# Ledger of designs, part 50: designed miniproteins, single chains, continued (3)

Each design is a single chain, and the fold is of that chain. pLDDT is the mean over its residues in the fold that is shown.

## One batch from the design tools (miniprotein)

Design m9823
Fold by ESMFold2-Fast:
Structure m9823 (fold): chain A 56 residues (1-56)
Amino acid sequence: GPLSEEELRRAAEATGLSPEELREAIERARGMSPEEVLRQEDPRVRAGGVARHVFA
C-alpha cells in the first residue's frame, strides 16, 4: 500500500535522509525490481527502493 507520512518519517530516520529526499528516492525507485534496487550505485535511490519493499 502507499507509505504513510509516519512510515516515511521513520524510514527517513533509518536511512539518514530527510523525508523529502526519501520521497524523491521512492519515486525514482518506483517500478524498479528488487534486483535493480540492489544494483543502484546511488545509496539514496537504493534506500528508497528498500523502503518501498519493507514499508509498503
Scores: mean pLDDT 67

Design m9824
Fold by ESMFold2-Fast:
Structure m9824 (fold): chain A 55 residues (1-55)
Amino acid sequence: SAADRLKEEFSKLSREELEKLLEELEQKYNASTDPVIKKILAHEIKLVKEVLEEL
């Protein structure tokens, strides 16, 4: 699935890179007013958090 592929890509990043990515995604989520974009960003945030928990 697309989520599985994205999770695999995130798993290649270091903890520091994942934490920076999480901050960027959360900033984009808070700045966005588009519900479709917010939903996509929420899914990406969830995947980054899952990868961080697996480290």
Scores: mean pLDDT 84

Design m9825
Fold by ESMFold2-Fast:
Structure m9825 (fold): chain A 80 residues (1-80)
Amino acid sequence: MIRIKITTKKYGTIEVDISEEASVGEAMLKVAEALGLSEEQIEKLKDLLKENPEINDIKVKDIPIDILELSLSNAIESLL
């Protein structure tokens, strides 16, 4: 498990534990669930993941933590 910090304007900064073997897409879903996003917002995220299938091939362990945290924060912010 790695602990990542996600920052959004609505929820501030939260910390989420993600598996190192998880894809970026799986990490985004985990963050959305940790934030308590609605089923509608989670479906929008799933649609975003379908439009960007490359993010399912990238593992969180292979990304520098600062880049991972920024990318996930921006992706989640787009759903809020």
Scores: mean pLDDT 80

Design m9826
Fold by ESMFold2-Fast:
Structure m9826 (fold): chain A 65 residues (1-65)
Amino acid sequence: MEEVASEALDALAKAQIRKGKETLSDQEQAYLDKGKRYLTEGMNTKDPEKRTEYFKQAREYAEKA
């Protein structure tokens, strides 16, 4: 669980750094926003299985951005 959360945070951090240095497209920005939403939902979820799924989705969308 903690490892999956760490990977999601790292992917989002890398996407944020790219946003700061480059202009993201509307689609890339939408993926980044979805990644952040799933990370927040994972952090607020008490169910370990759902938490892991949200963090996986957060990472996937962050990587698409």
Scores: mean pLDDT 75

Design m9827
Fold by ESMFold2-Fast:
Structure m9827 (fold): chain A 62 residues (1-62)
Amino acid sequence: SKKHELILRLIGAKLRLIGLEFELERLEARGGDPAEIERLRREIEELREEIKRLEEELKKLE
């Protein structure tokens, strides 16, 4: 089912987002490299856009 595929992908993406946000928090707390922090912020933003697209596709199936 297309709906089931989208739900599984959305769950996976949300779990990955939680992991990346935790990693960012740890790097910021440790005073990590600003360039590495900025790269991670971009990865998080890209993943948020992917989640948004998946949620929009799910809405089309309702």
Scores: mean pLDDT 85

Design m9828
Fold by ESMFold2-Fast:
Structure m9828 (fold): chain A 83 residues (1-83)
Amino acid sequence: MADELARRAIELAREGLRLVKEGKELLKNAKTLEEIQRGIGLVLRGIGLGFEAALLLRKAEELGAERELLEEGRRLLEEAGAL
């Protein structure tokens, strides 16, 4: 179960990172109100998934998840935070 929580956190962190990158790129090229709204929505969704991933990763660590999984999850969250 601990490793399963860590893998779920990694999945959410990857999806969150993808959405933030996509949303920021859309905002950079946005020329209409609808494009701006979509870009903001993607960034906010990505941030939400990142918070969920962080909480799951913390719980996975408490339950004894494998170090490699915890490190991968932290790397992805750190990468998302750098965007």
Scores: mean pLDDT 86

Design m9829
Fold by ESMFold2-Fast:
Structure m9829 (fold): chain A 68 residues (1-68)
Amino acid sequence: MPDLEQLRAQLSSPDPVTRHNAVVGIGQLGEPGLEALEEALSDPHPEVRRLARTLLEVLRTGEGQDVE
């Protein structure tokens, strides 16, 4: 599986399919991917932003459900 750094590099791709796949891969990394998912919230593609937000919410609620 690609490392977080490789996936972050793919988020800078001009190809929206590559960026979308990078967001999926970052989500699969779990907590280490949280910052990269936050970066993807600013993506020009609405579907990429929506996916990043969904994955970020899932990861955040899995970690801090008792406090935040």
Scores: mean pLDDT 75

Design m9830
Fold by ESMFold2-Fast:
Structure m9830 (fold): chain A 77 residues (1-77)
Amino acid sequence: SAALAAAKEALKAALEAVRAAAAGDAEAARAALEKAEEALAKARAALKEEGATLEAELELGVAELVLAVARTLLRRA
């Protein structure tokens, strides 16, 4: 499904943001964070249009939590 695919891309982008933030690369972390926020917005739009499945909602929820970790790491750096 498009919603699940978008949610998986959002999680992938969020994980890249955490990785960049943890590595101490503030510029790369900010760029990855922006990409992750765009991917999350697309995933949310896809869930609204297609209808939410438990799998897609869970994947998106995990992506949002991972992104919150990236934001916290970037704020501390």
Scores: mean pLDDT 81

Design m9831
Fold by ESMFold2-Fast:
Structure m9831 (fold): chain A 66 residues (1-66)
Amino acid sequence: SIMERLKRGQEEAKEGKKILEEGAEKGDIKKITEGIGKILRGIGDRLDAALEGGLDIELSNIEEPL
């Protein structure tokens, strides 16, 4: 479901943020990079879930000017 995919993406982003913060505290550039990567993947997963499950439907229903 869309909600499960969105929740999964949020959890990935949270995990990435935690890794990023731990890496920043230790000055570990590798962990900082891994944290950023997970944050970006979580964001991507949420966008993909919105596009495949909801955003396309929303766009198809937009008939009024913004």
Scores: mean pLDDT 71

Design m9832
Fold by ESMFold2-Fast:
Structure m9832 (fold): chain A 72 residues (1-72)
Amino acid sequence: LTVQELIALLDKDGDGVITYEEFKEFLEKLGLNPTVEEYQEFLREADKDGDGKITIDELIEALEKRGVKYEP
């Protein structure tokens, strides 16, 4: 799974933002099933503004901090 594939699956509308629900559903669909604590920690790091939406840039930054790297 690349960052580009992640973006394509999450950003259905092409508006550059992802809701918490969309991201959680995506992780569950992939069988990753994070714990509530893991999910909440990830969201706190990704959504700095706490507005209930994650920008694509925030998501990429948070994934990179967790050891997920962008493939060229």
Scores: mean pLDDT 66

Design m9833
Fold by ESMFold2-Fast:
Structure m9833 (fold): chain A 79 residues (1-79)
Amino acid sequence: LPSVEQIQQALDLAAEGAKAFQAGDYATAARHFAEAASLLAPSDALLPDVLRMLAEAYAKLGDHATAAEARRRAEEAAA
């Protein structure tokens, strides 16, 4: 189980990633979303949303292969 500290860190990273995404800084957004995803348990309800945001950030960067992989991970986490 992730610690309370790890969950809080993941939420802070996801928030910073969302701010970067809205500002058009997709590279920073992808980095923060990837780090947030690494701190969440596979069963965490937040994981699919974080992975979908990661996929959109990679798609904006033109890395469609990594975006597709992140979408696949999000689908698995949502099941």
Scores: mean pLDDT 83

Design m9834
Fold by ESMFold2-Fast:
Structure m9834 (fold): chain A 62 residues (1-62)
Amino acid sequence: SVTITADLPEPLTDEQREAAVAAAMAVPGVKSASVQGNRITVTADTPEAALAAVDAALEAIR
């Protein structure tokens, strides 16, 4: 398993948190996704899946 953390310049709203987690969890190979303040953490089977999940989460809140 691989864990990747992405830090954003500002804390996420509740709506953004829900959207980010949903988008990350939709990526195949993702085991977990969480948001704490401005920090997104993803755990996946591969580095590629983890990176794709972080990218999807960031896209969802843009």
Scores: mean pLDDT 83

Design m9835
Fold by ESMFold2-Fast:
Structure m9835 (fold): chain A 94 residues (1-94)
Amino acid sequence: SMEEERQRKLEEYRKKIIDGALKLVEELQKNGMTREEKVRAIQEFRLKVLEEIDKEFSDDPELRAELKSFVNKIADIALQSETVEEFKEKIKEL
């Protein structure tokens, strides 16, 4: 059904956000970046994904709001995580 297709797309997009954030956290850990550099990189990731959501879900304000809330939560968890393993543990609670 259309409702099932919509829920599947929402879950797929959430997984895409998580995958992108995981790769970012892994690179930040690998490169030994400063706190200030990490904050900038995570903020750039957040803004980019929010822009993509605005474009992809322009006709669906409820899905846009839900996905934007999710991105903000993922970005906050990334800011609180020093390692990819710590990030993985924190996202399990979402």
Scores: mean pLDDT 85

Design m9836
Fold by ESMFold2-Fast:
Structure m9836 (fold): chain A 64 residues (1-64)
Amino acid sequence: MSVTGTLTDSGAGLGISDGDQSTSQGAPAGAAGEALYEEGKKLEEEVGKPFREKQLEKLLKALS
């Protein structure tokens, strides 16, 4: 494996340990990252709800 790049391999993710001292220029801080994570989880719950309903319908169909 040769996964040694400086383009996206510098740990530019939402790592809390990587950018604890965020700048005003828009580097996501731990708090901002957590907010985004929570929002993503909420979206998954909203989208997952209809997915669950469809799964339930499939189960009923299989049972029938």
Scores: mean pLDDT 57

Design m9837
Fold by ESMFold2-Fast:
Structure m9837 (fold): chain A 61 residues (1-61)
Amino acid sequence: MDEETIEKAIEEVEKEASKYLSPEQVEFARRAARTALNAGVKPEDAKKAALQIAKIFEEEK
């Protein structure tokens, strides 16, 4: 998977999360997405998973 693809997916996660999540959740979502993408998860799946995890982060903390 190309680095450019990873960067674009992370940017999209940041934009989407910033619409309704806190800065801490946005940072968490970016890190989760990067980890998934580096593991070979497809960008769309990585974005979805990262946003779901970020929402749970706020609920638990």
Scores: mean pLDDT 74

Design m9838
Fold by ESMFold2-Fast:
Structure m9838 (fold): chain A 118 residues (1-118)
Amino acid sequence: MIKITESGGGTVAEGGSLTLSGKISGADLSKSSVFWIGEGPETGAIGVAGLSADGKKTSYGERFAGRGTISADFANNTAYLDLKNLEVSDTATYYFFAFSEETLKLAAGEGANVTVVG
C-alpha cells in the first residue's frame, strides 16, 4: 500500500514563497507519476504541477507556469514543489498524488493548507 507524507504548508505574505513536499513509501518515485492539485475557495480544484515517472517531463497548470517548480529526490523518495510570488487567490489546500506505473495504484496525501495574506 502506498503511503504519502505531505509537509510545507502554512501562512505566507503576498509575494512570498514556500516549498511543499510529498514523501512516498510503498512505491518507487522513479516508477511513479506525481502531481499537485490545489483546492481553494476562489479557484476551486486546479492543477498545479506534474512530474512524469523517471522525472524527465514536467507540466504546470497555466496559473502556476513561471511561478512553480516541481523536482524529485529519487534517493529519498520525495518530490518537492517550490511556489513563488504567491497571490492571495493561491490560498488553498494543496494535495500531493502519486500514481505507481508498476502497480497502477493511486495514492493521495492528506493535503497541506496554504494561506496567503495581503
Scores: mean pLDDT 87

Design m9839
Fold by ESMFold2-Fast:
Structure m9839 (fold): chain A 93 residues (1-93)
Amino acid sequence: SEEVDRWAERLKKAIENMDKYIEEVKKKTGNEEFVKKLRELYLDILATLFGISREEAERLVKAYKDGNDEEVREIAKRGLENWDALLERAQAA
């Protein structure tokens, strides 16, 4: 549970950093199409870095913004389990 809580905290910080950067780009450029593409790219990066699907990354960002900590924690748990499984396979090889 403590490992899941730490992973959820890292996910929340990643989303906060993403949102801050996107907002700064939006303020500086006013380019809505570029901001949309940048947000899509960050969802792909978030999914890859945290071991979740693109669909789960979209759900994660929504859950975070809605204050749904339980869903954030559940997605974090799945990501951690995926990384643990990958590491176990690598050690067995």
Scores: mean pLDDT 80

Design m9840
Fold by ESMFold2-Fast:
Structure m9840 (fold): chain A 66 residues (1-66)
Amino acid sequence: SLRDLLEEALRALRAGDAERARALLEEAMKQSTDPAVIRGLEAALAGLAAGDLTVAEVALQEALRA
């Protein structure tokens, strides 16, 4: 499920596995239809691209709340 992908991405971020987190977030983007979730995923991917895992984790937690 989408939620399972987001939870796996959160575990990857907490483990410092940015590559796995990116792959899971990109897959979640393909399955997402809710604009609020999509915005959270975009912010999480931007955080990863900047090397800011804290920003990525916060954005992903926001997506999980939507």
Scores: mean pLDDT 84

Design m9841
Fold by ESMFold2-Fast:
Structure m9841 (fold): chain A 124 residues (1-124)
Amino acid sequence: LPSLDEIEKLPEEEREAAIKEVIDRLKGYKTQLENLKKQLEEVKDYIPEEVYERALETIDRAIKLIDEGIKAVKERNFEKAREIGDELSKLAVELDKLADEAPTISSLLRTAANVVRNAAVILK
């Protein structure tokens, strides 16, 4: 998938196809995060409340940013989409740090971090 800067320079038909692929991939990442959120809720009694709340809030923020990214891409606001990508990259780092603090759910949190990081890369 080309970068957003490369997509902006494509002929109209190719640009529309690339935009659709970006949106479809972002929707896929959103669904993966929603599924990880459900898995997190299933194990909440086995982890410290503070860790659970921080993980939940970070995943929810990532889902919201992906929705904002989809909107920005649909509106051809590629500058806003890149800004959202940068914010998603920061959330991926937060999830990786939280995974280091929470051995019981480290695999779940690292999976979430990878999904968020992949969404961030798509918005570059």
Scores: mean pLDDT 89

Design m9842
Fold by ESMFold2-Fast:
Structure m9842 (fold): chain A 99 residues (1-99)
Amino acid sequence: SELERAQEVLEKAKSPDPEVRVEAANEIIKLAGSKDEEVQRILAEAAMTLANDPDPEVREAALKAAKEIGKNSTNREVGILAIAAQLRVIGNEIDAELA
């Protein structure tokens, strides 16, 4: 089911392996078209986790994933989370450049 795939993505987003975390972001993009609000919410939570990632490649993948969630979301809370994830990536990139 899409719900089981979304839960797997959320677990992959917490992997110690940055390559697995990039895979999680790519899976978010594949599932972003889901009409299930619970799936959309889990994907948005995964994207936010990835937006806070210490690896800049993972953060770039998270930005793309959050944009796809935002394009497909019909739920206000999910839309807000998608915007917040995008802003979080931008904030982390600014912090990295200033450090």
Scores: mean pLDDT 87

Design m9843
Fold by ESMFold2-Fast:
Structure m9843 (fold): chain A 70 residues (1-70)
Amino acid sequence: EDEKKLEEGKKYVDDVVAELTADPRMAPLGARLAEAAKQILEAHKDWSGETQYNALKMLADAARAAAARA
């Protein structure tokens, strides 16, 4: 289900944003992730929920990797 995949993607991003913003040092990265996720969803409303889920997951995973390097 397209809607279910999109909601899973949004929840995944929200969970990573919450993880990053819990640390004041990582809060700017969390804010950047939230903004990037919003921009991709607004720019690509025509994408399937699965494609949006994959894009959101990749963004969130990249943010986690960046935080691990900090």
Scores: mean pLDDT 82

Design m9844
Fold by ESMFold2-Fast:
Parts: sequence; structure tokens; C-alpha cells
Structure m9844 (fold): chain A 70 residues (1-70)
Amino acid sequence: MEEELELIREWLEKEGMDREVTESDSLLTLAKIVGEALLKKVKKEGKLDVEEVEKKIEEELKKVEELEKK
């Protein structure tokens, strides 16, 4: 988990995202940060359907929310 957070931080920094990721963030918060970064990247590149990506991110966030409840 800590190694995964470090990889996420490196990726966000490389993509120029202004959000810092910490070990104290919840799984849902981390997933939201990653989802936001992916949406910004997709919008910037214009290569993918932004609406389709948003929908998939929302589905994944819902799964993470269910995991946190258990």
C-alpha cells in the first residue's frame, strides 16, 4: 500500500497535478484523486471519450466505497 501511494505520487507529479497524496487519505479519497488526474489527462489529450472515462471512474469509485464500508 505505501509503495502504491509512492507510485501514485510520482505519476501525479509527472502529470503536473496539484494534489498531494498521503498515507492518511482514505481509499475513497485516493481513488477520487487518481480519477480526477485521469480525467484531466484525457481532456488534455483529447484522444478518448471523456464521458465514457468519467462513467468508468464513477463505477470504480463506487466499488472502493463499498470496500471501505466493510
Scores: mean pLDDT 64

Design m9845
Fold by ESMFold2-Fast:
Structure m9845 (fold): chain A 67 residues (1-67)
Amino acid sequence: RSRAERLGLALLLHEIEKHREQVSLEDVKKAAENLLKAGLISEEEAERIKKAKSIDEAIEILRELLA
């Protein structure tokens, strides 16, 4: 993974955790799509995030991608 991809994933995780009660699953999926368009995550990583069924699952997926 590139440094930019890892930074993009880490920033998304941080924003979700910080604003968890204000962030919807739709917002997370939109953010993943925007990061993909910006070249900050791969297509595979974006697809995995978009498969999340809840905010908690999205956080877990992001943690796994960052491990």
Scores: mean pLDDT 78

Design m9846
Fold by ESMFold2-Fast:
Structure m9846 (fold): chain A 101 residues (1-101)
Amino acid sequence: SEADKLLEEGVRALQEGRYDEAIELFKKAIEVDPNNADAYLALGEAYLRQGKPEEAVKWYEKAIAIDPNNAEAWYGLGLAYFKLGKIDEAFEAWQKAVKLS
């Protein structure tokens, strides 16, 4: 799909350290397919790598709203909370991820 092509381009940009380009591509993927949980997950990962854990939390929560069984989204949410010093929330998210694995 067009959303999958944008997601693939965004993942390439992310791996090359082009975080702003990756974020833009993932946002376009979401515009094409708002139910693409992988695009929300990727956006969370991009913000986390960019050192923006508050933004990462927002996008991981959206990924979980689309697919609550996405263990990777729960792991990412836990890591973002941990970077924010929200230790209890981090452990709750990681417990959920472990139960889904």
Scores: mean pLDDT 90

Design m9847
Fold by ESMFold2-Fast:
Structure m9847 (fold): chain A 80 residues (1-80)
Amino acid sequence: YSDEELYQAALQNALGLARHAAANRDKALAAAEQWAKIDPDIGAKLRAMADATTDDELRAIAQQWADEGFAKWKAQKAAE
């Protein structure tokens, strides 16, 4: 495994989730409300994807989520 391979997997997962949220906004908003009770960060990200008004906004949100998750993972790995 390379760091780039792991990052690409995270990015593709985030993009897939963003596309599903945009296509099913009502379900995505309902899921965001449920997730906010368990993990507010996940709830907020799902809400942002569902509320995105353009494809560019949707991609930017997915990219930011992937970048944040990957950066956190690398920081935790480095702290070992």
Scores: mean pLDDT 73

Design m9848
Fold by ESMFold2-Fast:
Structure m9848 (fold): chain A 51 residues (1-51)
Amino acid sequence: KEKAIEVGLELAKKGASPLEAAKKAIEVGRKLGLTENEQKEAADVAMKEAE
C-alpha cells in the first residue's frame, strides 16, 4: 500500500494533478495485488497529500 502511495506522490512532485496522483496509486496498487479497498485508500491518501 505504501509503495502505491509513494509512486502517486512522485508524480505530484513533478507537477501532476491530485487526480493523476490518485490514478497512478490505483494502477500501482492493482499491479501489487492490493484489494479494491486498499487501492481506494492509497488513492485517497495520494490525492490528499498532493493537494
Scores: mean pLDDT 77

Design m9849
Fold by ESMFold2-Fast:
Structure m9849 (fold): chain A 80 residues (1-80)
Amino acid sequence: SELVEKALYALKEALEALEKGDTEKALVALRSALEVLKLDPSVPQEVIKKVEEAIRALEKGDTEKAKELLKEAIEELEKL
């Protein structure tokens, strides 16, 4: 799916931003990915929830938890 590819790109951009300490850029990318993922009915609800939880973790300053959830979401999407 073109939507899955766009979301995957945004999620990988978010992960790179977090590795560089750019929390603001990561949040923008995560929110963009979430909007795209919600448009594709083939995306498992579990993946959507992990992205939502990553955003929530990052808003609370839990960068390590956000990175873990983001890696899991990327791995699941790459299996589609």
Scores: mean pLDDT 87

Design m9850
Fold by ESMFold2-Fast:
Structure m9850 (fold): chain A 66 residues (1-66)
Amino acid sequence: KEKIIEKLVTAGFATREQLETVDVFDLESLSLSVLSGGGLVTSPAIYSFSDDEIEKKKEEIENFLK
């Protein structure tokens, strides 16, 4: 669970505080939804996104965490 949180925080999509309140299963689902553009193996922060793509992923996370 902590590795998933670090991956999402390092990618700049959410804050650690937002993600710490989320269950590991929900974090896995969120990680798949947000990071699945990379659809691959567990290389944290290797994904490259444009500013527009990052904004859209942030909105996805905000909607998930509401």
Scores: mean pLDDT 63

Design m9851
Fold by ESMFold2-Fast:
Structure m9851 (fold): chain A 74 residues (1-74)
Amino acid sequence: AAQIAALLAAIAALTAQIDALDAAGTPDAATYVALASALSSLADLLTAAGNVAEAAAAFAQAVAAYKKAIAIAQ
């Protein structure tokens, strides 16, 4: 679906931004929250499509991104 393709593109862009900020020593909690939100939306769409294993993986990545955001914010 076009919605899944758009979310995958957004996730790729956010991941590249995170990699650049982390390499610069300036990790940004807001960017990790944005990534977590996009991954959560992807998990919902994958669940609706019946791709339960891929949905579980996306959800786990969203949780990991939220944990990173909390660690950055302290």
Scores: mean pLDDT 83

Design m9852
Fold by ESMFold2-Fast:
Structure m9852 (fold): chain A 99 residues (1-99)
Amino acid sequence: MSNEEAIQRLVSLTTSAAILVIAALQDPSVSEEEKERLRELLKRARELADKAIEALEAGDREKAKEHLRELAEVLREMSELVPEFAAFAEEVEELAEEV
């Protein structure tokens, strides 16, 4: 996979993740504690995605893999609250192996 293709895939994934969090934050059945956790996890996911993109742009594959693995762990934590994030975690794990 090219670094450009990896960056585009990661940008699309983080956009979809943000949309799912916004939907969950508008759901009255989700507790305020769960909403706060989702906001914190989304912030961490965004920071890790940005770091992965910077590493990919710099050609630092080892650093990119490290940030992608950390991002996958955050997405796994988010999947405990929003099950759809499990698929995103798997996609990021696969991306980490391909870069």
Scores: mean pLDDT 84

Design m9853
Fold by ESMFold2-Fast:
Structure m9853 (fold): chain A 71 residues (1-71)
Amino acid sequence: MKEVEEGMEKATQAVLKHAATLPDEEAVKLLEKAAEELREALKTVPEEYKPAVEKALKKLEEEIKKKKAKV
């Protein structure tokens, strides 16, 4: 359980770090693609993993909002 949560956090941080190196428009596209993949994962993951996936998705959506406000 904890290992899955840790892995999800590391993956989310890696995506956010990569997005930070891109222009805002390209970063939004990357983040939206990652968010879509997480939404699909929410349909199939066991309930015990859903909080970790939802937390990651929320972080991506907040970053998308910030970058869209700049574009």
Scores: mean pLDDT 77

Design m9854
Fold by ESMFold2-Fast:
Structure m9854 (fold): chain A 64 residues (1-64)
Amino acid sequence: MSDNEIINLLKELVRESKGLSEEEKEKVIEELEKLDASNAVLLAAKALKISTEELVLKIVEKRK
């Protein structure tokens, strides 16, 4: 899976979050676009307030 594919899935997970305002989602998505996949995963996990392991599981489920 490419870095761009991972980042796009992370952006979708952020957009689908019920815990973030639309303004917070836009800021996180903009930052994700500037990062490599590893740093993007860390930022997304922190923003969603979940573990990196849980986030990876959500990425795998979205890819199905």
Scores: mean pLDDT 79

Design m9855
Fold by ESMFold2-Fast:
Structure m9855 (fold): chain A 71 residues (1-71)
Amino acid sequence: SSLEKEAEELKEKGKEAEKKGDYETAIRNYVKAAELYLSLGKLEEALELLKKASDIARQLNDEEMAEKIQK
């Protein structure tokens, strides 16, 4: 399906961003991919991506994410 292809593309964008140290972009892409996998009923794929996003968010939160969550 088009949604499955979109999820795969978002997952790959997340991997590339992670390799480049762009953790915010990596988190966003992994979460979006996971949301699409959930809508497709692909729970295992979604959970793997949410786990990756969670791990990166923990790492980013230590120095950067907490500062950027401001209104």
Scores: mean pLDDT 80

Design m9856
Fold by ESMFold2-Fast:
Structure m9856 (fold): chain A 78 residues (1-78)
Amino acid sequence: SAEEELERLLKERGLPPLSDEQRKAVQAMAYFLRAVATGDEEDARKAAELLGWSEERYERMIEQARETKEFIEKLKKK
């Protein structure tokens, strides 16, 4: 799962584990990042449903996910 993948990455980098609230936020973020990367609307919709977000917030989150993906790619290049 997305939360398990991130928690594994955090452990590999020596970072502290996530709280339950952070885990939910990360799960939603991971779904949106995956949707942006793959174009999978189902992943994006599931994230919005988990957070109870409106269509407007859903569109905002998709935009944020694109920015985050670009940021991650820059970090990998550095």
Scores: mean pLDDT 70

Design m9857
Fold by ESMFold2-Fast:
Structure m9857 (fold): chain A 110 residues (1-110)
Amino acid sequence: TAANLAALKASLAALNAALAALKAAIDAGDIAAANAALATALASLKAAHANAVAAGNAAIIAQLTALGANLAALKAILNAAAPDIAAANALLAAAQASAAAALALVDAAL
């Protein structure tokens, strides 16, 4: 389990970096860059979710599932004809909170 938690911690660090890049793109108003950063965040989330399943921690899996739902909603907003940037920032803040909660749970389990 410790090796699985260490792998999960590394994948969560990559996810947090991807979410920070996504925030920078949204703050810049660059929808193309935001969509590219979102694709990177979704790939990092897929890796983190696989590691969370391997670790067998239901609380971490729940946080990553909530994060995935927020990123899916964010993708819909960014691809709307008139993107609601305030709503996009709220969903990103919720996604970042879920990622931070997942990392805290990993650190508590190590």
Scores: mean pLDDT 85

Design m9858
Fold by ESMFold2-Fast:
Structure m9858 (fold): chain A 106 residues (1-106)
Amino acid sequence: EAQLEAALAALEAALKAETPEEVAANLRAALAALRASSSPIASLLARAVELALEVLRAGASLERVKEIIELILEAIRAELAGRIREAALRAIAAILRAIGELIELE
């Protein structure tokens, strides 16, 4: 699916980015692609990306944000491989990791 592949490419670019601004730009590109996706877990993946952006805005280190991005990447890879239940569970894991980071940043 073209939109999931676009989201994957944007998240891979975010992992290679060296500044918060570049990470944020690539996360926004991934979010736009996921919002246009017809995948049944696209909303769950989009929520994970939204939370990763919130963690970044809250001042988390790039290392911590990239750990969340890697979980989202694995979720998209599972979805593209047709393993939708695994993809949903990995997306939930990314959401929970992001919530945990936000709690630590209070």
Scores: mean pLDDT 88

